# Designed miniproteins, single chains, part 76

Each design is a single chain, and the fold is of that chain. pLDDT is the mean over its residues in the fold that is shown.

## One batch from the design tools (miniprotein)

Design m2641
Fold by ESMFold2-Fast:
Structure m2641 (fold): chain A 89 residues (1-89)
Amino acid sequence: SIAEKAAEAVGEEYSRLIEEHPTASAEDMAKRISEFLRKVMKELGISEEVIEQAVEFIENYAKEHGDDFRTVTPVEFKKKLEEYLKKIL
């Protein structure tokens, strides 16, 4: 599904960003992940309205975890994003 493809790509990028930017803030990580998500979802032909809902989900997820956001595993993040995308797609 589109949700599975988007969540997999974003999960892989999240893993990469943690390795490349280990000192990045939760806000900086959310911004980087959201920019990557926008690119992936646009390439998949998803509407701007739905893309912004997915970005809001990432921003809220980062806000909920705060400084602990970087301790969220790529597998956990991918699963939560996939569950959310399946509800809106």
Scores: mean pLDDT 80

Design m2642
Fold by ESMFold2-Fast:
Structure m2642 (fold): chain A 100 residues (1-100)
Amino acid sequence: SSEEIEKEAQELAKKFKELFDKYLETKDKNDFEQALEIIKRIIELGEKSKDKEVALHLYLVAMIAAQELIKASKDDPEAVKKARELFEEAKRKMREVRAE
């Protein structure tokens, strides 16, 4: 249901913030990879959504989260590349939904 998806999205957003804040303090690759995994889960949640507007909002959240990771990891080219790939994936999926 849309309510279940919204609840899961809120839990994922909270988890992302906790992991992102930890990554800002530690600069630990494991904290970065965990934050990256949450973005992937948000994108997957968008793909599972039957509601077009919910899917668009989830892809937008994923894009914003990926941009924050790009900014935070600017001194690590491989980290920037991984976060940018997720940004481009979410952006592409948003365009596909809008074309329907």
Scores: mean pLDDT 88

Design m2643
Fold by ESMFold2-Fast:
Structure m2643 (fold): chain A 84 residues (1-84)
Amino acid sequence: MKKAKEYDKKAAEYVKKSEDAVRGTGGAIRGMGDGLDLVLRGVDPEEAYKRGEKWAEEGLKRGDWSRAAGGYAAASTAYGYKAK
């Protein structure tokens, strides 16, 4: 739970930094879907949340805050399954 909440907080932070709030929110929603898709496809939750972290880091390096929000949202979703 703690790590999932940390990723949720980071996702929300980068949604706020997005050029367009709708685009930032869309990125986070898409990331949640991506994280859930990985888990539903049988990807190990530990591997899935690390993929979300990599997507977030790639977004940060490119200044794509909507992608960063999506990456952290995906990590939060996948880590939630790891913690259950």
Scores: mean pLDDT 70

Design m2644
Fold by ESMFold2-Fast:
Structure m2644 (fold): chain A 80 residues (1-80)
Amino acid sequence: MKPSDEELLKALKEAIERARKEGLYEEAEMLEILREIAEKKGAEYALEVLRKAQQEVAAAEPESEEEALKLLKELLEKAL
């Protein structure tokens, strides 16, 4: 199944709300940036940017999950 722009945006909004309720504010901020990319440039582009950013984060071998999320957020912001 190919996610439509609406389906991805809905899933991102639900994920952002869940992350905020659980106190995962860094994850919520990262998801908000991804949502902005999807709204401006489309769902397929947003998913490609996320996949490439995740690969770059893995290659950088971050010392912690916090550093991984921070790097991911910075890479996504550069795609805006």
Scores: mean pLDDT 79

Design m2645
Fold by ESMFold2-Fast:
Structure m2645 (fold): chain A 94 residues (1-94)
Amino acid sequence: MEAFREAEALLNAIAAALYAFEGDYEKMEEYIREAAKALGAEDKFEEVFKKVKEEGERIRERYEKGEISPSEAISEAVRVGMEAFNELEAAAKA
């Protein structure tokens, strides 16, 4: 089912954003690459990787400064992952 491929890509994109927030860029790269591969959007990998890393670093900085709660930080990271999935899916369907 096509839905399984899209679900796998979404979960990998969310995992990547959470690892970006944690500062684990090796796992972030692995999960974004798997999401891009699952959707056939490997040409967008570098662009999406850069955005997820930059947004993850901003969320982490705000969390470390006490500006956002742990639940808010996780929610923002999940949002970043969903946006990354949407960009990869849009590229694959163009």
Scores: mean pLDDT 84

Design m2646
Fold by ESMFold2-Fast:
Structure m2646 (fold): chain A 79 residues (1-79)
Amino acid sequence: MEEEALKLADEIAAAVKAGDEESAEKYAKELEETLKKLDDLTRARVEVYTHALLLEAAGKAAPSEEELEALAEKLAEKL
């Protein structure tokens, strides 16, 4: 389940990098469905990972990098 969520995150990033918005949206919806079956901490981790991959795929500076970093710090405190 967790591994499947991370796989979907990779697929979304690959689709965004390829300019395939339709596939990216489809995989994003599947990821959201999978995340609903995970624990809150695992879900947060996958969400942070997915966001980081999307920023990298887009080749842009993070518009919400501070939010992503704050979320990662809170997650680390609970690990």
Scores: mean pLDDT 68

Design m2647
Fold by ESMFold2-Fast:
Structure m2647 (fold): chain A 95 residues (1-95)
Amino acid sequence: MEARLEELLARLEALLTRLITAASRGQASEEEAAARAAGVVALLRQALQDPAVAPEALARLREDAAALSELVDDPAAREEVERLLAELERLAAER
C-alpha cells in the first residue's frame, strides 16, 4: 500500500507542476510551479495519515486541480489528475 501511495503522489506532483506551469503562461518559472506542487503534495501526504481530515484535503485539491485545468486546454491532464485523486481517496478510505 505505501509504495502505491508514494507512486500516486509522485505522479500527482508531476501533473500539478505541468498544470501550474501551463496556467501561469510564463509568469511563474518551472521551479516555482514545482515548489508549489511539492508543497501541496506534502500537505496531502500528512492529511492522508488522518482519516477525519483526508476527505476534506482530497476535495480541496480536486477543486484546485479543476480550476487549473479550466485555464489549461489539456483534458487528458485533467482526466489523469481526477483518476489519481480517486485512487488516493480509495486508499485513504481503506485506512
Scores: mean pLDDT 75

Design m2648
Fold by ESMFold2-Fast:
Structure m2648 (fold): chain A 61 residues (1-61)
Amino acid sequence: SLFEEVLEYLKPLIEKYMKQHSKEEALKDLEEFEENSVVKDEEFKKALKEMRELIEKLYKE
C-alpha cells in the first residue's frame, strides 16, 4: 500500500536525523515542531507521541 511505501521512505530519513542529533535535541526539535504546527488535531498529537516513544527506543543505549 502507499502507506507502507511512505513509512519505508520516511524511516531512514528519521533515523538519519536522530543519529545526527542527541536524544534531548531530537525531543526538543519535535516539541518545537508540535508547537509551530498549524494542524493540531488528536491524530496529529497521537502520531507525535508515538514518535517520542520511537525516539526513546532508538536512543535507549
Scores: mean pLDDT 70

Design m2649
Fold by ESMFold2-Fast:
Structure m2649 (fold): chain A 96 residues (1-96)
Amino acid sequence: SEAERLRQEIAALRAVRDTLLAAPGDEDVVRSALGTLRALAADSEDPEVREILERGVREAEELLAQGRVEEAARVLVRALEEAIRILEEKLAELEE
């Protein structure tokens, strides 16, 4: 169902967010999160969520190229939190 799809997408986004929050200074963790976010953006059926995640990935890649690991993590967390909010609002409306 659409509600199950949204719950699964929200859970996946939350898992990446929680991993980044636990280790924001770990470059390997941040690089792994970039790959996961690209996959989640490609699989997302929501154009707004896709744009938010893709923009976050682009900004974080630039920061990583400059050695700004913690700043890259913060950009990715912000993008994830925005995407989660949009999907949670959609899920709430769908369950009304």
Scores: mean pLDDT 88

Design m2650
Fold by ESMFold2-Fast:
Structure m2650 (fold): chain A 67 residues (1-67)
Amino acid sequence: STMSHVDDLRRLRRDNEDHRRRAQRHLDEARRLSTVDPRRGEEEIRRAREELEASDTGLRVADENIG
């Protein structure tokens, strides 16, 4: 089962892409909200950006630890 490591990487990337997809939709919705309610929209944009950054950081940390 030498392939278990490759399978874990494949699943991790899939999960990370799903998280990015959700964060991207959140960002798009937040941008729309900011045109109607700037205060709420700015807060949601901030949160969505944090989610995107977390996804990117998580993938990078995984790559570093997968030696």
Scores: mean pLDDT 76

Design m2651
Fold by ESMFold2-Fast:
Structure m2651 (fold): chain A 82 residues (1-82)
Amino acid sequence: SMAEIQAKFREMLAVVAEMLGLSPEELARLLALSPEALGEELSKLFAEADLSEEERKAALEKIRAIVEEMVAKAGEEAVLAF
């Protein structure tokens, strides 16, 4: 469902916020951005965060797992529409 995909997207942003040390207020600001502005802001924050290779890898693995769940849910919806 769209609600489940949106919930997973918010979960992904929460993981990013935790990895970047963002406050709940900063996370709320990111959630209010357009997809284009969100992408630009996340790229800037990741570049400025000075994360270790291990921290970057852990964040990317968590994001990938959430994205895979979102894609699986979208695929299930397509099958149900058939």
Scores: mean pLDDT 69

Design m2652
Fold by ESMFold2-Fast:
Parts: structure tokens; sequence; C-alpha cells
Structure m2652 (fold): chain A 85 residues (1-85)
């Protein structure tokens, strides 16, 4: 039980530099459209084995802001890296 919390804290410390780099990259890189962000989110979800239904995709497309999509992408990328390590 405590071991899972300790593992979570280690992950936060390990990925903090990556989050900072991602923010710098977003500032210096070309702005991605909402469509491109949604496509990337779907690609990462598929890679993680998460099957999003057409209804879920439509809901995300209508309700999510580009900032929310960007944050979700960053979270999924971190989860994918954690799974590989």
Amino acid sequence: MEKEKEESEELEKKFEPKVKKALEEAKNGPNLSKEELLERLLELAKELGVNLSEEQVEKIEKEATPEQLYLAIQQLELQLEYKKE
C-alpha cells in the first residue's frame, strides 16, 4: 500500500523535468490545431490500449478546449513512458 505512494512520488520527481521541457517546447514550437491535438490524443490512447468509442471522441471534440487536449496528451505520454520503464 505505502509502496504504491512511494512509486508515485518517484515518478513525479522523474517526470517534472519532462513537463518543464514540454511547456518550453509548446512555447517555441508551432501551434497545433484542435484537430491535430485530438488526433494525437487518439493515437496515444490507442497505443496505451484505451479504445475510445465514436461517442466519446465526439464528446471530447465538442467539450474539450485545446488546452485541455494538450494536458491530456501530456498525461498520456507520461503514462506510456511509465509503462515502458
Scores: mean pLDDT 66

Design m2653
Fold by ESMFold2-Fast:
Structure m2653 (fold): chain A 84 residues (1-84)
Amino acid sequence: MEKEAKELAREALELADEADRILKEAGVKDLRAQSTAGVAAVAGGVALTLASKSEEGAKEGVKIGRRGLELGREALEEARKLAE
């Protein structure tokens, strides 16, 4: 569970970072896309923090990490569309 939570958190953070990079390089100022990437990054960070605290924390970290991953994927897709 801890390993799964950490892997989900890491992927969410990587997707959020890539979305922010695409928006920045394209010079796109879209509050919704930037906010979605930001929330994905926060969810990833929270999941990572919870993963190592307890078994219950790791289980919650998996839930939050999965949500962060979903938001990170959404942010990346939106960033790519806006950068076109």
Scores: mean pLDDT 82

Design m2654
Fold by ESMFold2-Fast:
Structure m2654 (fold): chain A 82 residues (1-82)
Amino acid sequence: MRIAVVTDGGGAKRAESALPLMDLVIGVGKGGNAVAEKAAKLGVPAIITDESIDEAIAKAKELAKKTGGTAVLFTSSSIKIL
């Protein structure tokens, strides 16, 4: 399972081209809302959370470990494999 965590508007822009490759998107704040809407239009499950970035990352890592997949963090400054 491929999981994207998106933290802001810049992260949403970076994640946009990767959305068709994702099995789940976890959005944090305003950037999360924008990317979740696009993911839904592509049939990709999306979760919007008001939790901290650290909690969203922890959730993504647990889901990746449980499924033998990969979690990726998209921010305005970077893309990180978790």
Scores: mean pLDDT 79

Design m2655
Fold by ESMFold2-Fast:
Structure m2655 (fold): chain A 75 residues (1-75)
Amino acid sequence: MEEEIREAVKRAIEELKAEAERLLKDNPETLEAVLKDIDEGYEELLKRLIEAGVTEEEIREFTEAFKEDLKETVA
């Protein structure tokens, strides 16, 4: 159960990263807006996933890596 949720979260983050990278490629000036949307969306998602048994540490690791990669994408 926990493993299945971890894989689902990882996959969802990878898909969101790909979409965000595509958006930033077309509009690099929107980086701050994209990061804000991720913060707001993930705050709500984090609460749900923690209740489902996914550790806060795992979710934070995924989201931090995602944000860092987006910053590097813009250059």
Scores: mean pLDDT 69

Design m2656
Fold by ESMFold2-Fast:
Structure m2656 (fold): chain A 61 residues (1-61)
Amino acid sequence: MTEEEFKKAINRYNFAQALLNYAKLEGDKNKDLIDMANRVLKEALETIKKYLEQKKAELEK
């Protein structure tokens, strides 16, 4: 995993978070959009967590 992938994951996380907030403001009829945004958030967070855990392991050595 690279710093570029980490940066992209951060951007996707922020975008999905904003999209989720806007979808909720528009109402529950956007459930599919909310579900999609939550999925993207989970995937982005997983990538972020992997990168941070890798960096932590490098620092502990």
Scores: mean pLDDT 77

Design m2657
Fold by ESMFold2-Fast:
Structure m2657 (fold): chain A 69 residues (1-69)
Amino acid sequence: SLVEQAGEVAKSILETGDLKGGMVELRKIYAQATPEERKKIDEILRIMLQSLRDNDPEGGIKKIEEILK
C-alpha cells in the first residue's frame, strides 16, 4: 500500500538522515494517495519530523512500525 511505502521511506530518512531525497519520494507517494491514506501519511510525517527534532530516530522508527500494523 502507499501508506506502507511512505512508512518505509520515513524509516529510511530516520536511518540515513537523507531528508531531502526522502521528501522527494514522500511527495510522489502523497500525490498518488487517497484522502484516507493521506491522513495516515500525515501521521507518519509528524512522527518522522518530531523524531528528527528530538534526535530520536530509533523511537520514531518504532512509532512508525506501530502505525503500519
Scores: mean pLDDT 86

Design m2658
Fold by ESMFold2-Fast:
Structure m2658 (fold): chain A 61 residues (1-61)
Amino acid sequence: LTPQQQADVYAALAEIAAVVGDVETARRMLEKARQLGLSDEDIARVEELIAETEKRLKEKA
């Protein structure tokens, strides 16, 4: 896999982790994607998804 393809895979894993409520894993996967050259636009999109999930979890408490 190229670094770009690896970044895309880690970004996808971050999104899946965020959807299932595993914010810690989502942030770790996003950091790996960032290190591999994920675009600023895609990073921002995934960060927004993680923030939305954190907000939903906090509202349930």
Scores: mean pLDDT 81

Design m2659
Fold by ESMFold2-Fast:
Structure m2659 (fold): chain A 100 residues (1-100)
Amino acid sequence: MTEMQKILLEQAERLRELAEFAREAGDDVTADLLEKAAERLEKLAKDPNTTKEEAIETLEEVIETLGKLADYLKEKNPELAEKLEELKKETEKALEELKK
């Protein structure tokens, strides 16, 4: 497994875990969005033609989505919002590792 594939798959797994938490909390919309983000990262990880640039751009889009969801849910579900913000920080660290 390449370092890029490992990063993408690890972030996808974290997105799926948070999607399960959101679904258990009754937020199917957030769960669906997180599952779609995970599927996108998994697709890139499985494609041998995936460039580092494509992986970076997709992770940046995931970071933006996590931030917007956290802001939206801050008043409605503060626990889920905090978990989204933590995953955003973890994804930002993964992105910086990929940029090396």
Scores: mean pLDDT 87

Design m2660
Fold by ESMFold2-Fast:
Structure m2660 (fold): chain A 78 residues (1-78)
Amino acid sequence: PVVRGSDLSPEELAEKLLNFLLSNPALYDAMVRLKREDEAAFRRNLLKLTGLAPDDPRLEAVYARFVELLDEEEAKRA
């Protein structure tokens, strides 16, 4: 995982993940496309990038915040 998940809040995890994607434009573009076209693949990649377990109670909060951050970033680029 590119971020450490064990002791971070959902907000901190989502922000660290966005910052990582912003440093890797190809991965950013891929994640934006998956969010639109393949939610299951988007969720699988979120788990891989954060290192969270599929049953981690923070997962839904990280997902919601990360989607918000991606939508805000896309709005800035429109």
Scores: mean pLDDT 79

Design m2661
Fold by ESMFold2-Fast:
Structure m2661 (fold): chain A 92 residues (1-92)
Amino acid sequence: VDEKLEQLRELLRQIFAGDLSVLPEALALARELLPHAEEVRKVLLELARELAEEVVPEERIEEVMRTAGLSRESAALALALEEGVRLALERE
């Protein structure tokens, strides 16, 4: 399980960096990990928080938390996804 979770983290990191070509592989792996959905959720939220803190200013995370009433992890996930989509659109 840990090896598959680590592989999923690596694929998600590539997606958040704008490489959507790995999306089908990430989806297939996530489907295999459905019985471990809570562990997948934790990995996703931790990775999103790390990526958001690297690419998004702290003030932006706090603003989304206040404005949308989201937890820090949820705000970070939303902002990391926004950045990943932006990078993907710039690449294709």
Scores: mean pLDDT 69

Design m2662
Fold by ESMFold2-Fast:
Structure m2662 (fold): chain A 119 residues (1-119)
Amino acid sequence: SREKALLEEVRRLVKEANDYSSLGKKYLEQGDGKEAAKYLKKAAEALKKAAEKLRELSETSNPELQRSADLFKRAAELAEEAAKYAEQGNYKEAKKLLTEASVLTTSGMIELIGVLLDS
C-alpha cells in the first residue's frame, strides 16, 4: 500500500538519521567537534527529507501527517543547532540538543504509526 511504502521510506530515513547521530555522539565523546558536526548535519538532512515527504503527503492525501512532519522538522533544527555547538567546542550543549532531537524523532515515528493504523 502507499501507507506501507511511506512508513518504510520514513523508517529508512530515521534509521539513517539515528546512525549519523550515533557517529556524531562518538566524535563528541572523542572531542572532535568538526567531525561530530559533519555527521550531525547529515542526521539533520535525513530528518528534513522525512519531514518534507510527510508534509507533501499531508497536503495531498492525509492532513493528519502534518504533526509527524512538524516533529521531524523540529528534530532536524535541533540536530543542526547541535552541530553548531559541536563546532564551537560546547559538547555538553551539543549532546543535550541531540538528546532532545532524538526524543522528537521518536515522537514523530509514534505519531506517524498511529495515523497509519487509524487510516
Scores: mean pLDDT 88

Design m2663
Fold by ESMFold2-Fast:
Structure m2663 (fold): chain A 75 residues (1-75)
Amino acid sequence: SFADALREARELLLEARERLKAAKTKEEIQKVVDELLKKLKEIFATLSDEEAQQIRQELAPLFQEVAEVAAEKMA
């Protein structure tokens, strides 16, 4: 369902954020990012375009936070 997809996507982003904060090497950071993108792609593949857009909009601040942490750690 949409609600399940939203919950799962949120949980994946929160988990990725904490894993990125704890990561010590660029390899660990890349692994977290790759795993996150793969899992998000699988979730979005089960949704309509409208549902996927709504989840991206709802979770936009969390997507931005994850991207910022990853960028900071890769510097």
Scores: mean pLDDT 87

Design m2664
Fold by ESMFold2-Fast:
Structure m2664 (fold): chain A 118 residues (1-118)
Amino acid sequence: SNAVEVMKKIADILLASDDPADKKLGELIRKNAETQPAANFLAVLRYLEARARGEEIDPEKLLKEAQFNFLKGLDERDYRLEIALAKNSVEEFEKVLGVKLDDYTRKLFEEIAKALGL
C-alpha cells in the first residue's frame, strides 16, 4: 500500500513535467504502480542516472531493463544510489555516479526524494 502510494506520487511528479521523457516514464510507472512498485523504483534510479550522464533515454526500454535487473537483485552501487535518494543527498548521489546533476535533474531528484518521505 505505502509503496504503491509512493509510486503514484512519483508518477504525478514526472507527469507534471514539460519534458517528454519524464511524462512517458510517469505514464509507464502509473500503469504498473500497484503490480511492480520495486521495479518502478529501480527504473527511477536508472532514469536519474541516465539524465545525470546526458544519455539518450528510452523510458520503455529502461523500465523493461529495470524489471529484469530487479529479478537478478540489486548490487552495492544500486543500494548506495537508493540510500542517497532516500536521504535527499544530491552530493552522495553525485559521488556514486561520478558526475554532477544539472539544475533540472537536481530539482527532479529533490522532488522524488520528498515523495519517498524517507
Scores: mean pLDDT 83

Design m2665
Fold by ESMFold2-Fast:
Structure m2665 (fold): chain A 74 residues (1-74)
Amino acid sequence: GLIDQAIEALRRGDLEKAAELLSTLSDEEVRQALERYVKENKGNPGLGPRLRNLADILRERGDDRHADIALSYS
Protein backbone atom coordinates (compact mmCIF):
# COMPACT_ATOMS: atom_id res chain seq x y z
CA GLY A 1 0.00 0.00 0.00
CA LEU A 2 0.94 3.70 -0.04
CA ILE A 3 2.17 3.60 3.59
CA ASP A 4 4.61 0.76 2.74
CA GLN A 5 5.79 2.67 -0.38
CA ALA A 6 6.44 5.81 1.70
CA ILE A 7 8.45 3.80 4.28
CA GLU A 8 10.43 2.15 1.46
CA ALA A 9 11.26 5.60 -0.01
CA LEU A 10 12.43 6.74 3.46
CA ARG A 11 14.61 3.60 3.79
CA ARG A 12 16.27 4.42 0.43
CA GLY A 13 16.80 8.08 1.44
CA ASP A 14 14.51 9.20 -1.42
CA LEU A 15 13.02 12.07 0.56
CA GLU A 16 11.37 13.71 -2.49
CA LYS A 17 9.44 10.50 -3.26
CA ALA A 18 8.69 9.98 0.45
CA ALA A 19 7.27 13.55 0.70
CA GLU A 20 5.21 13.03 -2.49
CA LEU A 21 3.68 9.80 -1.09
CA LEU A 22 3.17 11.15 2.46
CA SER A 23 1.33 14.22 1.08
CA THR A 24 -1.36 11.83 -0.32
CA LEU A 25 -1.93 10.20 3.11
CA SER A 26 -4.13 11.27 6.03
CA ASP A 27 -2.53 12.70 9.21
CA GLU A 28 -3.13 9.35 10.97
CA GLU A 29 -1.53 7.35 8.12
CA VAL A 30 1.51 9.70 8.14
CA ARG A 31 1.87 9.14 11.92
CA GLN A 32 1.65 5.34 11.38
CA ALA A 33 4.30 5.44 8.62
CA LEU A 34 6.69 7.66 10.61
CA GLU A 35 6.23 5.72 13.88
CA ARG A 36 7.16 2.50 12.04
CA TYR A 37 10.15 4.15 10.34
CA VAL A 38 11.36 5.71 13.66
CA LYS A 39 11.03 2.35 15.46
CA GLU A 40 13.12 0.61 12.75
CA ASN A 41 15.82 3.35 13.05
CA LYS A 42 16.15 3.70 16.85
CA GLY A 43 19.77 4.60 17.70
CA ASN A 44 20.58 5.77 14.15
CA PRO A 45 22.27 9.23 14.46
CA GLY A 46 21.00 10.09 10.94
CA LEU A 47 17.33 9.74 11.91
CA GLY A 48 16.84 13.28 13.32
CA PRO A 49 18.56 15.07 10.41
CA ARG A 50 16.63 12.93 7.87
CA LEU A 51 13.26 13.74 9.48
CA ARG A 52 14.16 17.47 9.56
CA ASN A 53 15.12 17.31 5.85
CA LEU A 54 11.86 15.47 5.11
CA ALA A 55 9.92 18.19 6.98
CA ASP A 56 11.68 20.90 4.91
CA ILE A 57 10.68 19.13 1.65
CA LEU A 58 7.07 18.70 2.84
CA ARG A 59 6.93 22.42 3.75
CA GLU A 60 8.33 23.44 0.32
CA ARG A 61 5.46 21.39 -1.19
CA GLY A 62 2.95 23.38 0.92
CA ASP A 63 2.27 20.44 3.27
CA ASP A 64 2.84 22.27 6.58
CA ARG A 65 0.72 19.84 8.66
CA HIS A 66 2.67 16.72 7.64
CA ALA A 67 5.94 18.69 7.98
CA ASP A 68 4.97 19.43 11.62
CA ILE A 69 4.20 15.72 12.17
CA ALA A 70 7.65 14.75 10.77
CA LEU A 71 9.38 17.30 13.05
CA SER A 72 7.51 15.87 16.09
CA TYR A 73 9.43 12.58 15.55
CA SER A 74 12.84 14.26 15.13
Scores: mean pLDDT 89

Design m2666
Fold by ESMFold2-Fast:
Structure m2666 (fold): chain A 83 residues (1-83)
Amino acid sequence: SEATKIVIEIESMLTMARMAVWLARKYGLSPEEKERLIRWLDEKIAEVERLRAEMQDLSPEQQARIDAALADLRALRAEVEAL
């Protein structure tokens, strides 16, 4: 279903975000790189919120998965700010 594809897309975005933050923690960031990563995470959070708002037929399980991914993306953003 379209809803299933969107959930997979969102979880893929989260996987990419986790990898980017892991690399940032391992190798460090310049102030400019940190600002760019925060902006990118903000863009991904906004994209997930937009996709969630456009969906009309999400199951409770699918909505919970999207909400969990949003919470994790926001936590990753806070982690980058603390670097």
Scores: mean pLDDT 87

Design m2667
Fold by ESMFold2-Fast:
Structure m2667 (fold): chain A 76 residues (1-76)
Amino acid sequence: SMEVYEKEMKYYENDKQKKNRIEIMRDMAEKIMSENISTIEIYELAKKKAEKVGDEKMKKAIDEQIKRLEELRKKG
């Protein structure tokens, strides 16, 4: 929810890694709302951004979400 997002933003304001994660998540949300790119492509772009900032945990989490989306695509 938006309330959870705002609370996390305030918490992460003093942490560079958390700021980078929030920026990536915001960019993903904006792309999802625009519908100009597929959801899988949006996650792949987010994974590349996490890789560039050296956030291996976020990269792994995004990769797991991409795998879930690909599994859903194959079933549907």
Scores: mean pLDDT 71

Design m2668
Fold by ESMFold2-Fast:
Structure m2668 (fold): chain A 98 residues (1-98)
Amino acid sequence: LDVGEVIKELLELGLDGLDAIALAQYLVYGQISGVPVEDVGIPEAERLLALQRFLDALKANPDLSEAEALELGRRLGLSDERARRLLRAYKAYLAAHP
């Protein structure tokens, strides 16, 4: 998988650039690539950890409903709109690439 092509597809699905990059890395490499906290700062590192946990839960529970995903997102510090966009993009990508 070319991570750049995956990023383009996720952007077309309505993801924000940073979320598109993170999800593309997760889909291509099986994890969001680590960046040292000293390079990006604590808030970005915490954001990437929250995204990793959210995506791990989606992967483990393919039947997870939108309502359940939004509740999980809230517990991880994601907004409902952000969690909804991530869920929809993730499912749409997997449906197109079974």
Scores: mean pLDDT 77

Design m2669
Fold by ESMFold2-Fast:
Structure m2669 (fold): chain A 97 residues (1-97)
Amino acid sequence: DAVEVQAAQRMAQVLRKTAELIKERKDLKKADEKELKELEKEIEEIERELERYEPEHPEAIAVYRPAFEELVKVVLEKKVSKEAIDELLKEAVQELQ
């Protein structure tokens, strides 16, 4: 339970920051390099946290892994639209409720 809540909260925070950058700059390719590096660092921290807890809580981590993989596509590969990020944010918020 606690691991799931923490993972979801961190994902939601990173997704919200990404959505704001896209909203302001109309896509991640125009975002400040510093802001992108900060998002990459947060993604790395989330990945490390998921890997740390996965052996003890595989079912809980399995719930959040697809959202995390989509987040990686958004931030690191810059392949998704603002609309896709908004959907991920909605899913993350829904999981916290």
Scores: mean pLDDT 61

Design m2670
Fold by ESMFold2-Fast:
Structure m2670 (fold): chain A 97 residues (1-97)
Amino acid sequence: MLHAILTAVDGKVSLADSNMEKVEINDSKAQITVPQDGKVKVTVLEGKVKVTLLPSGESRVLEAGESAVFDVKAGDVIEITPLSKRAIVRVEFTPTT
């Protein structure tokens, strides 16, 4: 399973752990490019984040302990924007067979 763990502290986003090849991070958000069709599960371990699936624009706000599952296609981007001063987020990708 492909995964990424993201942390945010005082508005700065960092990658804590990942085995995904296309993860782009700036100070305000992370963008993870989906390698193939499947499902992405986003789980918030701490804080509050907004998750947006691009290009569709489908978005959800998630708080600590919440998760959302997105149906994704190859080349889709999962954008994670922290809404709290501190956040920890796990992203897990499962390919469709």
Scores: mean pLDDT 80

Design m2671
Fold by ESMFold2-Fast:
Structure m2671 (fold): chain A 85 residues (1-85)
Amino acid sequence: SRADIEAAVKSLLLTLISVFSDDPEMVKQLNELLEKAKERPVTVADIQQLADLVQKGIEEETDPAKVAAARLALERLQAYLAQLG
């Protein structure tokens, strides 16, 4: 359901904040999306913005474990976008 996707996206935001905890700019942008998700329903545009941020994080990250975690997160976000499209 849409509510299940919304809960999953919020959980994924918390996971990504942990994965990118050493990148203060990324953490700031992820927290801004998390605050929006607390105030209103998650939109397709929010999920797309999160996917774009994760893709940028993958391109800038050198730790292969963090890259693997971020790629898994990106695959989940792309699946949610396909379900909501």
Scores: mean pLDDT 85

Design m2672
Fold by ESMFold2-Fast:
Structure m2672 (fold): chain A 90 residues (1-90)
Amino acid sequence: SLFEEALEKLEKGETDEALELFRKYIEENPDSLEAGYAKLAIGSYYLRLGKYDEAIEYFKEAKELFEKHGDEKSAEFAEGLIEEAEEKKK
């Protein structure tokens, strides 16, 4: 699947290709649990670049998808990343 291909690209350090595949997966599967994980990955990339506002938006969208699917642990993890990004924005 596109999601699995994106993870393989990310593991190989092919970040730009991974992000393109994650975005395509989200477009085709916007309400899936995996779209939440894809958004978490994209948000983490923006967080690493110091693009905190973009990171926060992706983490919020990921959290909403995790909550919708009952993945409470991933939702809590996304909330922690939102708090980290907001603190770094200061």
Scores: mean pLDDT 88

Design m2673
Fold by ESMFold2-Fast:
Structure m2673 (fold): chain A 75 residues (1-75)
Amino acid sequence: DESLQQAFNQIKQLSDQLLQAAKNNSDQSTLDQIKQQIDNIINTLNRNTPDTPELQQLKNDVNNKIKEAENIRKS
């Protein structure tokens, strides 16, 4: 499914952008906007996609990057 592959790629790109924004000391509003976009895509995937090992791995990787971004901001 091309739509599913696009959603996976978008989440990966957004999570990388979030981490870079945190490292570059971007405004909290920018980080919050990126997080909201990630959450919206994850919620769509959770509703429309069976919980596969690939989806579980993607969610774990994204959550880890979000935690890393938050930890960078606390430092």
Scores: mean pLDDT 79

Design m2674
Fold by ESMFold2-Fast:
Structure m2674 (fold): chain A 76 residues (1-76)
Amino acid sequence: MVAEVARAVAQTILDTPGAPESLRQAAQEVLDAAESGDTEKAKAAIVRAVNLAMEFSPEVYEKVVQAAHDAAARAA
């Protein structure tokens, strides 16, 4: 589940035109954490990326949260 959620969150951010470099870096950190197999690191990276998305744009935040929810539901 965490790897599916991480990929959905990161991909949604990376597919967002005009996302600031800090947000894109957070998305890359989410992917790196998921690939490492460290579930706690992946969760922390997801939380950071979601918070940065919220600060950048409410629309991007909603898309990221929806993508995470959909990925979690599909993996369950």
Scores: mean pLDDT 81

